# Designed miniproteins, single chains, continued (3), part 67

Each design is a single chain, and the fold is of that chain. pLDDT is the mean over its residues in the fold that is shown.

## One batch from the design tools (miniprotein)

Design m10474
Fold by ESMFold2-Fast:
Structure m10474 (fold): chain A 90 residues (1-90)
Amino acid sequence: DEEERLRQLLEAFRREPTPEVLDALIEEGRRYKELAKEGNLDAGYLASALLSSVLAAAGRLEVLPPLPDNTLLNVTELNLRKLEELRAAL
């Protein structure tokens, strides 16, 4: 179950935000983003939810207004950049 695996990675990050756990979360976010580019909207939703949850747990989530047209991919890309910045700071 992919959702359960992502939930376990998020809980690992909440417990102890190690570089290794963050690297795994970034890799999963990139994987789901690529699936979303191929038209898999469920994968895009999972990527967005995962990355936003990680940023919220790190205290770095910014509230964005609802946006149309490709916003799921744009938000996922922005959140991936923020996680890469968080990883560089660890």
Scores: mean pLDDT 71

Design m10475
Fold by ESMFold2-Fast:
Structure m10475 (fold): chain A 56 residues (1-56)
Amino acid sequence: SAEELYEEAKALIEELLKDPSKRELAEKMLKQLETIREQGNEVQARVLLKEVKELL
């Protein structure tokens, strides 16, 4: 579901926030995720989730 997709992406971005070297990028990704959720854009949410997984 869209909500599960959002929650998974948020949890992984919060893991990135724990790394000081990735903090600025993670903060930008959180803001991007908020905008994506507000727009209901599931395609962009999946793209962001993939990008976050590649950074872990």
Scores: mean pLDDT 83

Design m10476
Fold by ESMFold2-Fast:
Structure m10476 (fold): chain A 74 residues (1-74)
Amino acid sequence: SPLEATARGVAKAAGVPEDAILSKEQAKEAAMRLGLSEEGANQVADDAEGKTAREFAEALMRYSSDVPAPAPPA
């Protein structure tokens, strides 16, 4: 599913398991590696601090619906 693909992409980009809790810095780095702008990455990272990679992926998909962004790789 798109959510599972995004969660896997986030986990890989951050270098953590999908069930690991992300720091704000890890969330920002993952978002930028997935192709988000620095501004977009900062916004999503602020909301993703303390969330797992899967929860962050859900937040990313929500923000991607509001701001046009490329889909994460498979």
Scores: mean pLDDT 71

Design m10477
Fold by ESMFold2-Fast:
Structure m10477 (fold): chain A 102 residues (1-102)
Amino acid sequence: SALREEMARLLARAAEHLTRAFEIAGLTASGAEFRATLDELRAQALAGSPEEALGLARTAHAAVRFAADALIALNPAARPAAEEAVRLAERALELAERLAAA
C-alpha cells in the first residue's frame, strides 16, 4: 500500500529528527535506544493490519511528542528538530487513520 509505505517513511524521518534532538540535548545514547524502539514500531506497522498500524502510529506519535517536550525543556536548542519530529509523526498518524478508514 502506497499510504502504508508513506506512513512508514514519515515515521522513519520523525525518528531521524528526534535522534538529532537527543544529540543536541547531549543524550546521544538515549536517542539511539529510543530510535531502535521507533524502528521496531515502524516495522510492526508495516507488517500488521490497518487497525494495528493505526494503534502503532498512535503509540509512536505519543512517544515522539513526550520525548520532544522533554528534550525542549532540557535544551531549547533541540526545539526545531523536536518540533519537526512531532510534525512528521502527526502526518504519519493522519495517513494511518486514512488507511484504517479504507
Scores: mean pLDDT 88

Design m10478
Fold by ESMFold2-Fast:
Formats: sequence, C-alpha cells, structure tokens
Structure m10478 (fold): chain A 66 residues (1-66)
Amino acid sequence: MMEAFERASRLGAEAVAALQAGKYEEAIRLAEEAIREAEKLGDTDRGLAAVNSAQHLIERAKEGLA
C-alpha cells in the first residue's frame, strides 16, 4: 500500500515537471500512471487525494495542448 503511494507521488512530481517544461503529452501520461498507482490504495483519503491531484494535472496539460 505505502509503496503504491510513493510511486504515485513520484509520478505526480514527474508530471508536474513535464507540465512546467511544456511537455504536455508526457505530463498526461505520467499523471495517468500516477492515477493507476493511486487506485491501488482504494477509497482511502490519500488515494482519493492523489487521484484528484493527478486529474488536475491532466486537465492543465490538456489546456496546454488546445
């Protein structure tokens, strides 16, 4: 469980870095991977928060692609 949270956090940080670098497609991919890791945590507060944060990153990256 904790390892999935650590992976989700790392992927989320990488997605933020990709977004800041203008690599929108890579940011979306990394954020989607973060969601998959966070989903392994189930309906926990940490898992839901991680999914929500990654979804926000995907939305911001999609705005950059539009």
Scores: mean pLDDT 79

Design m10479
Fold by ESMFold2-Fast:
Order: structure tokens, then sequence, then C-alpha cells
Structure m10479 (fold): chain A 68 residues (1-68)
């Protein structure tokens, strides 16, 4: 899944790839309105990444993957 790929990118130190994947999917989920729980998890994951909290970001992206 895109969210599992985002989590893996963070683990591998490729933050730019993680942000791009997560932000693109966030935009799609937000426009569709189909999965509010996944949207919230992705938003928290992105917030954690921008704050430099890699471990927290990984947990939220994996949570989003589990919901999808």
Amino acid sequence: SVFENAAKAVEEGDVDTAILAAATTYASLRSSGENPEALEAVQKGLDALYAGNKEEAIEYFRKAAEIE
C-alpha cells in the first residue's frame, strides 16, 4: 500500500519520498471523503514528519495502511 511504502521510506531515511507519497494520498482521500479515519492518520503522520518525529510518523502511516 502507499502508506506502508511511506512508512518504509521514513525507515530508510528517504523523507522526501515519504512526504510526497503521503501528501498525494492525503489529497486524494480528502477530495473523496471516503475514509476519514485513514485521512486523520495520514495527517498526523505528516505532522509528525514535519516536526522531525520519525518514529511517530511511521506508526501513523502504518495505522493508515491497516485501515485501508
Scores: mean pLDDT 80

Design m10480
Fold by ESMFold2-Fast:
Structure m10480 (fold): chain A 65 residues (1-65)
Amino acid sequence: MSVEELIEKYKKKDGKLTRLEALLVLNDLGIDPIKAEEVVDKYRDPETGELTPEQFRAAVKEAKK
């Protein structure tokens, strides 16, 4: 499943991903769990803990380095 398909599957009504949903998508992509947590925590909104699709794409790009 592509990153875009996983975003569509797990996103909330406002298009944002919760921290848990973002971690599940990264795990489905085969990203190491520790690395997944690091990039999600780096890019998530500090007030809500949620990621926009743009923030999530940035996290995926960094995790694949």
Scores: mean pLDDT 76

Design m10481
Fold by ESMFold2-Fast:
Structure m10481 (fold): chain A 55 residues (1-55)
Amino acid sequence: MEKLEEEFKIGQESRKVFKEVTELNKAAMRSDAETGRKLVEEATELMKKNMEKNY
C-alpha cells in the first residue's frame, strides 16, 4: 500500500502550507484594510487548495 507514504508527504506539505498561511495572516494584520483583505483571501485559497488536493 502506497497510502502510508502518501499520508506522510501530505503531512509535510500541509505543514509548509500552514506556515505560509501564518505568514500571510501576519502580513494582513500589519496592512491596511484593503491589503489585509487580499492577503487573507490568499491564505484562504492556499488552505482550500491544500485540503482539496490532499483530501
Scores: mean pLDDT 71

Design m10482
Fold by ESMFold2-Fast:
Formats: structure tokens, sequence, C-alpha cells
Structure m10482 (fold): chain A 72 residues (1-72)
């Protein structure tokens, strides 16, 4: 299922972000790249809902929010 694969990619990206939480410059660059990838995957998975959540809250939705929306 397409949404299931996107969720798996989101989980992998989040794991990479948590593993690269050090403040050194190389880790910061990688964290920024992972953040951009996470945003793209969330938008691909949620579409209009992603735009709504980021506009109203000013923040990207959490993985838990993504899982709740996918249940619909």
Amino acid sequence: EEKEKLIEKLEEVLKEITENSSPDPETQVKAQELGLELGRLMRELLGEEYDRLTSEEGLAPSLKDVRELVKK
C-alpha cells in the first residue's frame, strides 16, 4: 500500500534525525537535509491536510498525526 510505504520512509527519516542530534556542523547539515525529506514525504502522504496543518499550526505535523490521518 502506497501510504504504508510512505509511513515507513517517514519512520526511517525520523530515526536518522534522532541518531544525528549532535550539534556539530556535519550533523547539522544532515539533520537539515533529513528535515526537508521528512517535509516532502509528509506532504506527499497528506496532501491538502499537510498544507492545512502547517498553515494553521505553523509547524509540521508529527508522525502520530500522520498515522491518524492515514486511518481515514
Scores: mean pLDDT 63

Design m10483
Fold by ESMFold2-Fast:
Structure m10483 (fold): chain A 63 residues (1-63)
Amino acid sequence: MEKFEVTTEESKELAEEGRKLIEEGRELLKSEDKEDILRGVGLVLRGIGLLVDAYLLDKKAKE
């Protein structure tokens, strides 16, 4: 149970997770290995999804 309303902080945590996945994916995309490149694409897409969720959560908190 949350002790107080932390919507903005929660949004920041999601954005940090998304950014981290994108950075990990970008490193894999620099690889010459096809499997690493494919995994990198997956991580970037997942990271973008988390950034979108973070943005929507932050926007809702500011409404």
Scores: mean pLDDT 74

Design m10484
Fold by ESMFold2-Fast:
Structure m10484 (fold): chain A 84 residues (1-84)
Amino acid sequence: MIEELKKRYEEAVKKFEKTDPELAQKIRENYEKEIKFLEDVEQALRDIAAAVLKLMGYEEEAERVRNASLDETLKILKEVLEKE
C-alpha cells in the first residue's frame, strides 16, 4: 500500500510539474508527512494481526505477518478466515 501511494504521489508531482510547479511542490511536502503516518499505522496493524493470529493458533502465519507488507498481511488473514 505505502509503495503504491508513493508511486501515485510521484506521478502526480511529475504531471503537475509542467503545468503548476507550485502545486507540485505542495504535493511533495504533504506526502512525506502522510507516508510517515501511514508507516506507523501499518506497523500497528501488522502487530495487531500477528497477535490475533497467534491467539487463534496460527503461529507460522503470525510470523509471516510480522515481516510482511500490509497487502500480504491482508492476504494471510483471508487465508486463515477461509480455513475457519
Scores: mean pLDDT 75

Design m10485
Fold by ESMFold2-Fast:
Structure m10485 (fold): chain A 48 residues (1-48)
Amino acid sequence: NDIKRQTLDIVFDTYTDPSVRFSMRGKIDQALKEGAKTVEELKEKIGL
């Protein structure tokens, strides 16, 4: 999942807190289930 990997890289660059990183990972998974198909859509749905 290239878009998931790219979005996770942005999250890890932006946030150092492990709890925030874990929360954002869950939001990415939920956004993908809701049909998000681009890094831009994933960023918007997780609040980046």
Scores: mean pLDDT 81

Design m10486
Fold by ESMFold2-Fast:
Structure m10486 (fold): chain A 68 residues (1-68)
Amino acid sequence: SMEELLKEAEEILEEAKNNKLSGKEYMEMVLKLGEIQAEARAKGDEETVKKIIEIGSEFEKILKEQMA
């Protein structure tokens, strides 16, 4: 469901906020967020797609700060 996709994206963001991230974990999370976004787009729920994109942006911001 769209709610489950949104929840998965939020859980990935929370994991990135609270944990040290390895390069492998980073790659797996990036790929998973990409899959979640693709599924959300395929379902056509623009509001949930927007929320998932916003979560992806926050994830990138956190990792940029951690990898600096």
Scores: mean pLDDT 78

Design m10487
Fold by ESMFold2-Fast:
Parts: sequence; C-alpha cells; structure tokens
Structure m10487 (fold): chain A 86 residues (1-86)
Amino acid sequence: GADEEIARRALELIREATRLAKEALKIAETDPDKAEKLLKEADRLLAEAERLLEQVSPEQQLPLEIELGVAKLVLAVAKLVLEKVK
C-alpha cells in the first residue's frame, strides 16, 4: 500500500544519491567543481530519504536504514577524496 510506495521512493532517492556520489568520485580529479555539485545534490537526496524513512513501518525501516548507511559511507568517501584533490 502507501507504506510500500513511500519505502520504494526512499530507496530510489538513496540509490540516486549513491549514483551521484560515485559519479563525483569518478570526476573529482578532472572536474572538482562539478564533483562538489553532485555531492551537494546527493546530500539533499539523502536528507529527503531520511524524512521519508520516518513515515515507513518499522519492518521496512531496517533494510532502508542499511541502504542509507551504505549511501552515507560512499558520500563520506567521495567528500574525503574531493578534499584531497582541492
């Protein structure tokens, strides 16, 4: 139902944020300004996903929290690499 749709939306945001963070990692060396913009977009998407997570059932929260944790780790690594190339 609605809970499953909210969970799916949160997962899509988490996956998109991870994709943007990976793209930022790939281009950090050649285009650090674009990499920074991608990371800011990823951060915004993860913040939206976190808000949606508060609306899903506890049973669906755990898998999404794991995906969110992985996405946050990828984003943190991308930010660290970008700082090193600046």
Scores: mean pLDDT 87

Design m10489
Fold by ESMFold2-Fast:
Structure m10489 (fold): chain A 65 residues (1-65)
Amino acid sequence: SMEEEVERALKELKELISDPNVTPEELFEKMREIVERLREAGAPDELIDKVVNEARKLAQEKLEK
């Protein structure tokens, strides 16, 4: 289901953000891959924006400390 795809995407992003060895560049590349997967799964733009905004917020919190 779309809900399961979104949950999977957010879990992957959270794991990447929590990994101290993941660079911002790697995070951006993985985020792009996840967004493309969601688009292929038929996710509407509003849902993709929600995932991207959540990922951005988590990444910003990690950088700001």
Scores: mean pLDDT 76

Design m10490
Fold by ESMFold2-Fast:
Structure m10490 (fold): chain A 65 residues (1-65)
Amino acid sequence: MDKKEKLRDEAEEYLEKSVEAMRQGNFPEAADLFRKAAKLYEEAGDTVGAMAAYILQVGAEIEAS
């Protein structure tokens, strides 16, 4: 597995954790986890994954405010 595959796998783990945080109503934690996922997707060159995670981060931040 190359470095980009590892970054994408890590992003997917953070994405799963962020979705679980959303289900539990822990919106501040979900926003932080979505942000981490988005940055990892971006580092992996996965523009679509990064964009989706950033959209979800903004949604969680709105709920947290």
Scores: mean pLDDT 83

Design m10491
Fold by ESMFold2-Fast:
Structure m10491 (fold): chain A 62 residues (1-62)
Amino acid sequence: SEEEELELVKNIMEGLSVLFDDPEAKELVAKVKEAKTYEEAKALLEEFLKKYMPDAVPPERP
C-alpha cells in the first residue's frame, strides 16, 4: 500500500514536471524520484504544488 502510494506520487510528479520548463521544478521531481517513503514524496509534491500551482489546487474541504 505505501509502496503503491509512493509510486502514485512519483507518477503524478513526473506528469506535472513536463508542464514546467524550470530547473527548480526538475530538481523537485528528481528528489521525489529518490524519495524512500510516501511521507517524503508527499511533502515534496506539496512543495511543488504550492510553488508552481497554488491556484490550481481544489478548494479546501470542510
Scores: mean pLDDT 73

Design m10492
Fold by ESMFold2-Fast:
Structure m10492 (fold): chain A 100 residues (1-100)
Amino acid sequence: MAKEAAEAAKEGGEKAEKAKTGEEAREGGLAAAAGAGAAANAAEAGGKEGGRLAKEGGEAALRGGTAAAKAATTAEAAAAGAAGAIAGAGAVAQAELAIK
């Protein structure tokens, strides 16, 4: 669970960060948001390991989502990027608590 969620957040974040079109930014941002949200939930159940994975995925989602939101040329891409960034930040926060 935690590994799959973190991988989804990371892949979505990378896609959002490297997006060359509004469609790619939207797809990456939405995938990052979904993955980061799932990773945050999994961090509570996965203890220290789940927390580490959620932090990695959340950081990638925050980075990619923020980049996509700033570079977005469409409202949908900007909203998706912002969702990814917000979910990523949340995942990082939850992961930091779970790691301790």
Scores: mean pLDDT 76

Design m10493
Fold by ESMFold2-Fast:
Structure m10493 (fold): chain A 109 residues (1-109)
Amino acid sequence: IEKLLEEAIEAIRKGDKEKAIELLREVKEKVKSEELKLFVEALILALEGKLDEAIELIEKLKPIVGDENYLKALLVVELIHEGYFEEAAKVLSELIESLKKEHPELFDT
């Protein structure tokens, strides 16, 4: 799923919402972790303009991913909603690296 995540992040960076949603749906189908599925769904909702619903899903992740990763996840969905796609992609890349280091099991396929 690393390649699909990198392609999804690149689509977000370019502001290609349709392609980003397509790739994120593929990631959601391949990951076994319910937590990562929730996060990916939150990204899809943010790209669809459903910020409140995206934030609600991110709040459910806080006890699992910790405060720093939770705040990064909130920042990603807010940046996507505001159209700051290059910044969103940067923060998302940092978040994915942090999650792989602290919670590698989330990325099992």
Scores: mean pLDDT 84

Design m10494
Fold by ESMFold2-Fast:
Structure m10494 (fold): chain A 76 residues (1-76)
Amino acid sequence: SMARREEAERLTREGERALAEGRYEEALKLFQEAIRLDPTNMRAWEGAWRAAVQLGRLELAREIMAEAQAVYQALK
């Protein structure tokens, strides 16, 4: 849906702002919601991974990377 994709883009931009400001827990939640609405938004996956790494949540970061790779390959 267009509305879901637009909301995902808005959340992705908010997450990128939170990430730039060092609000890593907020950024992760925003990116996870963006992914839920539009799992094809690669910027949201990248942001979620970066936030998870900054939080030291390395197992979560690994899971995010693996799922992002699977989604990306499915889009080729």
Scores: mean pLDDT 91

Design m10495
Fold by ESMFold2-Fast:
Parts: structure tokens; sequence; C-alpha cells
Structure m10495 (fold): chain A 65 residues (1-65)
């Protein structure tokens, strides 16, 4: 879908990396360890990604991917 690709293109490199790791089912702790950031930062960035994509849950976010 062209509209999904366009929305993904609005994400920063860090936000895209987090999105890909969420798609793989990793926890916020595991994502933080991989990216060298705190789990709280992962949680905040995940909320920002969801806001940009117009999604309201992690299930919707995983289904979007």
Amino acid sequence: DAERAALLATLSGRQRAILQLIARGLSQREIGEILGISPATVSRLTREIMRKLGLSSLEELRAFL
C-alpha cells in the first residue's frame, strides 16, 4: 500500500528501527538494549510512532507492519 509506505517514510531512522523491532515481537526492554536507550524512551517513541500512523494500540501497530 502506497499510503503505508508514505506514512513509514515520515518516521525518523530511530522510529523505523523501533517499529521493525516491535514487528518482531520484542519487548521494550529488549528494544532498549539493542538500540542503547532506556525502556522508558522506547515507550515514549512507540507512542509517537502510533500517533504519526494514526494507530491506538500495539495490536494495530503490529497489524500495520
Scores: mean pLDDT 78

Design m10496
Fold by ESMFold2-Fast:
Parts: C-alpha cells; structure tokens; sequence
Structure m10496 (fold): chain A 65 residues (1-65)
C-alpha cells in the first residue's frame, strides 16, 4: 500500500479538522489528540512515527465493537 506524503498527510489533517464538528464530543476529543500527535510527527519529519501511531489506532478500532 502507498503511504501518503507529509504534504498529503497535512491535507488529510485539515479535512479531519472539518469533520470534527460532525462528531460526538467524546470522538472530537479523541480525534483532536490523534491530530496533535500526527502534526508533531509531521513537523519533525517522522513518517515512521506516523505509521506506528496509525497501526496503534487501527488495532484499538478492531478491539472495539
């Protein structure tokens, strides 16, 4: 699978920020925390950190009904 570039990730973050307003307050807080962590990795150019973060979130999603 193709990983998004840092520039594409920034665009996805902006789209996610717009989508936040349509979520529940609990989901908004979770997504805000996730966005903050991704933005920190983008600023540092740490693409591997972003991959690991996404793997962790994917694993959590699979563990929930």
Amino acid sequence: GELPSLEELRKLIEEAKKEIENLTPEEQELLKKLIKRIEEYIENGDLEGIKELLREEYAKAQAEE
Scores: mean pLDDT 70

Design m10497
Fold by ESMFold2-Fast:
Structure m10497 (fold): chain A 75 residues (1-75)
Amino acid sequence: SIKEALELMKEAQELVAKAREYEKQGNYDKAIELYQKAIELLQAAKRLWPQMSEELDKLIQKLQEKIEELKKKKA
């Protein structure tokens, strides 16, 4: 349902906020874990609300780019 998709999107936003806090602390492993979890929730939201696929794909791409950035900082 759309309501379930909105709740998943909200949870993903909360995980992104927590990931940013860990990123500021230099805890890149924890930040990556939380960004990956946020992507999973956004992918679930896409399945529940396919009309939002284009918008959600943009958010997923942005988070994937952030994960790659943090992986480079770890190397």
Scores: mean pLDDT 88

Design m10498
Fold by ESMFold2-Fast:
Structure m10498 (fold): chain A 65 residues (1-65)
Amino acid sequence: SHMEKMEKAERLAVRRMLEEADELTDELLIEAMVEAGISREAAEEALRRHPNDYGKAVEEAVRLD
């Protein structure tokens, strides 16, 4: 479901932040979304549409995928 993909992307983004950086970046969020099953194209397009709102970017990415 869309909610399950969003929740998985958020969990994976937090995990990558803790493992690779002190803060969440666009690159870490894209990788988390891809690992959650969202296409890279949808993830990148969603971030272009919502560049400073990661929650909206994840929601848009799931909608575009």
Scores: mean pLDDT 77

Design m10499
Fold by ESMFold2-Fast:
Structure m10499 (fold): chain A 59 residues (1-59)
Amino acid sequence: SALGRGVLALSEGRPEEAIDYFGEALKADPSNERARALLRQLIVDHPELREKAEEALAS
């Protein structure tokens, strides 16, 4: 699943790839609270990626 790929990317130190996967998960299911929560946490942990993560949240 896209959500699972995003979680794996985060565990491997690839937050930019994780944002892309979480964005895919939200495009498939906009009500995916887990993907939204992970993107919000990613913004806190990586504020330099805020713009990209907010784009994914807007999906």
Scores: mean pLDDT 85

Design m10501
Fold by ESMFold2-Fast:
Structure m10501 (fold): chain A 58 residues (1-58)
Amino acid sequence: MKLDLEIEGTLYVMAGSVYRLAGDLEKAKQYYLKAADYFEKAGDSEKAALAKKLAEEL
């Protein structure tokens, strides 16, 4: 269901941000990439692109 995938994507973005603040850039990148995958599966290409950009900024 699309809403469940969007919720999971949002949770992975939040987890990535927590790891980024903790200085664990490798885990932060992994979680941002997971968020992008979930947003792509939800059909939200815009949020998927933003999550990928967050991973690339690391």
Scores: mean pLDDT 82

Design m10502
Fold by ESMFold2-Fast:
Structure m10502 (fold): chain A 64 residues (1-64)
Amino acid sequence: MERKKKLDEMSDEEFIELLKKLGVPEDAAKAVLKEMKERKLPKSTVISTIENGRALRAEQRAAA
């Protein structure tokens, strides 16, 4: 159940909370939000990138 379109409409506070739920520290989540706004990236794209990065790191740790 993809919410990518709805993710782009979420508030900055909801975006930070979602990143925190994905395991991103609050300070890092705020930095990501600021960089995203400066680069004009959609929130859905940033979230997908973080999710993919977390999955890849988890797989690498399990393999090691």
Scores: mean pLDDT 69

Design m10503
Fold by ESMFold2-Fast:
Structure m10503 (fold): chain A 86 residues (1-86)
Amino acid sequence: MKELEELLKEAQEKAAKVQEKLKELLKKKLSEEEKKELKELLEKIQEKLDEVLEAKSEEEKIEALKKLIEALEELEEKLEEIEKKL
């Protein structure tokens, strides 16, 4: 139970941080290549979020949350790369 609660909190915090960075970045002019890469990462996150929602057991939900957190970290890294180029 503790592990699931901690992972849920981590996922929520990372999602909130990513959402704020994405909002700021969307105010700036992005290249077509950068938009495509961001779209692909967002699609990957949606797939991992769907896995969390479809998980039938606590073990499956924990595994799905870990994958979601990894995808959120990939998006955060990409957003930081784009921000450094601007």
Scores: mean pLDDT 79

Design m10504
Fold by ESMFold2-Fast:
Structure m10504 (fold): chain A 73 residues (1-73)
Amino acid sequence: SAEEEEKKKKIDEELEKKREEMLKRAQKATEEREKLIKEGGKQEDIDEKIKELEQAREELKKATAEAADKLRE
């Protein structure tokens, strides 16, 4: 139905927005990590950027799973 198609589009749009946010966060963390490594920054600061990247990946996985669950309804 048209309502099901609209629901699917909204879920896809929300997931795309979340992907963009997580990709930007991951890219920023990666760039900041690379800068720290290049400039001889502190290991603890580098480790924080790695954790930020890991968190972004986990949040995206969760959002993707939630979107898939909503689409199955």
Scores: mean pLDDT 82

Design m10505
Fold by ESMFold2-Fast:
Structure m10505 (fold): chain A 102 residues (1-102)
Amino acid sequence: AASAEEARQLARDYFAEGMIAYENGDYEKAAKYFEKAVELYRQLDPHSREVAEAYLLLGEAYMKLGDKERAVKYFQEAVDAATRSGDEELAERARKLMEEAK
């Protein structure tokens, strides 16, 4: 029922809530909000910079939770989205984190 603009704002709000949870050390809550942000951003543009940033932080949240397998998966998704969006710096950051997670 939301317009594309309302969906983008909701995705930004979920991403912001995820960041607040991450800063507070609530990595389970952070992962949940980043997953919600990714779902909305992917519906709008599956290979956008916003999708890549949300996947990167989702991977970092799972690293903090000790789930290296999920972290690697989400860092790979971040690499793919960043590469398709032309964000070489973000793609390289995600690749470095993916290697650290192995």
Scores: mean pLDDT 87

Design m10506
Fold by ESMFold2-Fast:
Structure m10506 (fold): chain A 67 residues (1-67)
Amino acid sequence: SPLIEQARKALAAGDYEKAVELAEQAIKENPDDPRAYALLAQAYRKLGDTEKAREAMEKAVEIAQKR
């Protein structure tokens, strides 16, 4: 998905709020992609939102275990 790559670029550039927005859009398009949740978790961790980061990572692991 183009949104996954855009979210990765935003995260690498330090645009953490943009990375959250792009990851959330990727989740809306494909809720079964663990990569979007993993990127969301990384972005929240960088923003200091440890609880949202944990929840997003738990969801990423849950989805990945089904593959």
Scores: mean pLDDT 85

Design m10507
Fold by ESMFold2-Fast:
Structure m10507 (fold): chain A 92 residues (1-92)
Amino acid sequence: MDLTELYEQNRDKATSLESLKAWAESQGIKVEADEESGAITLEHDGLRATALSVAEAFFKALALVGLAQGQEVTGVDPVFKEEITSALELVT
């Protein structure tokens, strides 16, 4: 899947931390926000990702859902791709 295209199609679903949490919880994603640093941590089926904004967190949450469904994820930063791939290696 093209993650950037998927984000564009769904960007209206997570325009705030509240809407991100509501959507993410509906997908089985745990969302934790650190008030002091502004960091957002996402967890889904043993996969983890961190983000510094709601938009980045939503982008990464879409990737986590796609990976959990066995989809090939494209259009992501190499650092983020390595982070979630490492998490997959630990649970397999």
Scores: mean pLDDT 67

Design m10508
Fold by ESMFold2-Fast:
Structure m10508 (fold): chain A 65 residues (1-65)
Amino acid sequence: DIKKLVSKKDYPIKKKINFFLEGQDEPVTVELYADSLEALAQEVVNIIKELEKKGIKVMGVSFEK
């Protein structure tokens, strides 16, 4: 396919991820793209680390449908 010849990388996994943060009643929803579930998990871990660096405690994470 011509589109695949132009694209540097295919991201077959697209997930909306809810981050439940301490002190917030509603989760922060982030849409992530990844090559694999392992890559997606690594991006989630990186986001948690960045939030914790800002003094924000992550209480939980869930995937939307």
Scores: mean pLDDT 71

Design m10509
Fold by ESMFold2-Fast:
Structure m10509 (fold): chain A 68 residues (1-68)
Amino acid sequence: SRVQALVDAVLGRISHATAARILGISPATVSTMVRMIKNQEPLDLSKFSVEQLELVRKAVEELLAQQL
């Protein structure tokens, strides 16, 4: 799933380039999402689409469920 691809990128299981290919977004966007999740940075609503914000939220929920 798209959520699992972002989760795997955060956990270092796949490269940002691989996650970008799966998600259909740029590697730079994946790197920004991973950095924000790892550093618990506030979401900048102006920099992401609604779909990208939902993806980040679901990935954070999944990571918390996995006790990360």
Scores: mean pLDDT 79

Design m10510
Fold by ESMFold2-Fast:
Structure m10510 (fold): chain A 97 residues (1-97)
Amino acid sequence: SLEEFRKKLEEYRKKIEQATDPEEVLKIAREFYEDVLEYVEKHKDNPELAVEILREAARLLSEIAADLRRKGYPDDVVGEIEKLARELMEKARELEK
């Protein structure tokens, strides 16, 4: 459900906030990305829910990337997270058609 997904989204946000190094942040962000794709695949018969999940997940990753850039994290780490956010947003756009 969307409510269950929003709880997972909050858990991932907290995990990233607690992470002490850039590689750990990137690992958590990639795990989140994979969880989002798995959730979307399980709910592919409900495209409206899938689109909302993808959009909310993309926003979280974009917010995280912006925060990490402000904190002086490496450009390669920030860039990878921004790429994951863009990929989720692109999937949302394709699913709306």
Scores: mean pLDDT 84

Design m10511
Fold by ESMFold2-Fast:
Structure m10511 (fold): chain A 61 residues (1-61)
Amino acid sequence: MSVEEKAELARKIASPERLEVLREVAERLRRIGDGIDAGLAVYKETGDRELGLEIMRRGGA
């Protein structure tokens, strides 16, 4: 299958309204992931698990 055929199929499956919802979900997941990475880095440097968890929670908000 060509890249164009896959792109056309994706457009038919995901309407503009559904794509907007998917973009919002993706942005929230990115923020959560960034928070997890930051919290893990702090935990590795300080050994403070509670501080690491707090930083992870802030990334998810």
Scores: mean pLDDT 70

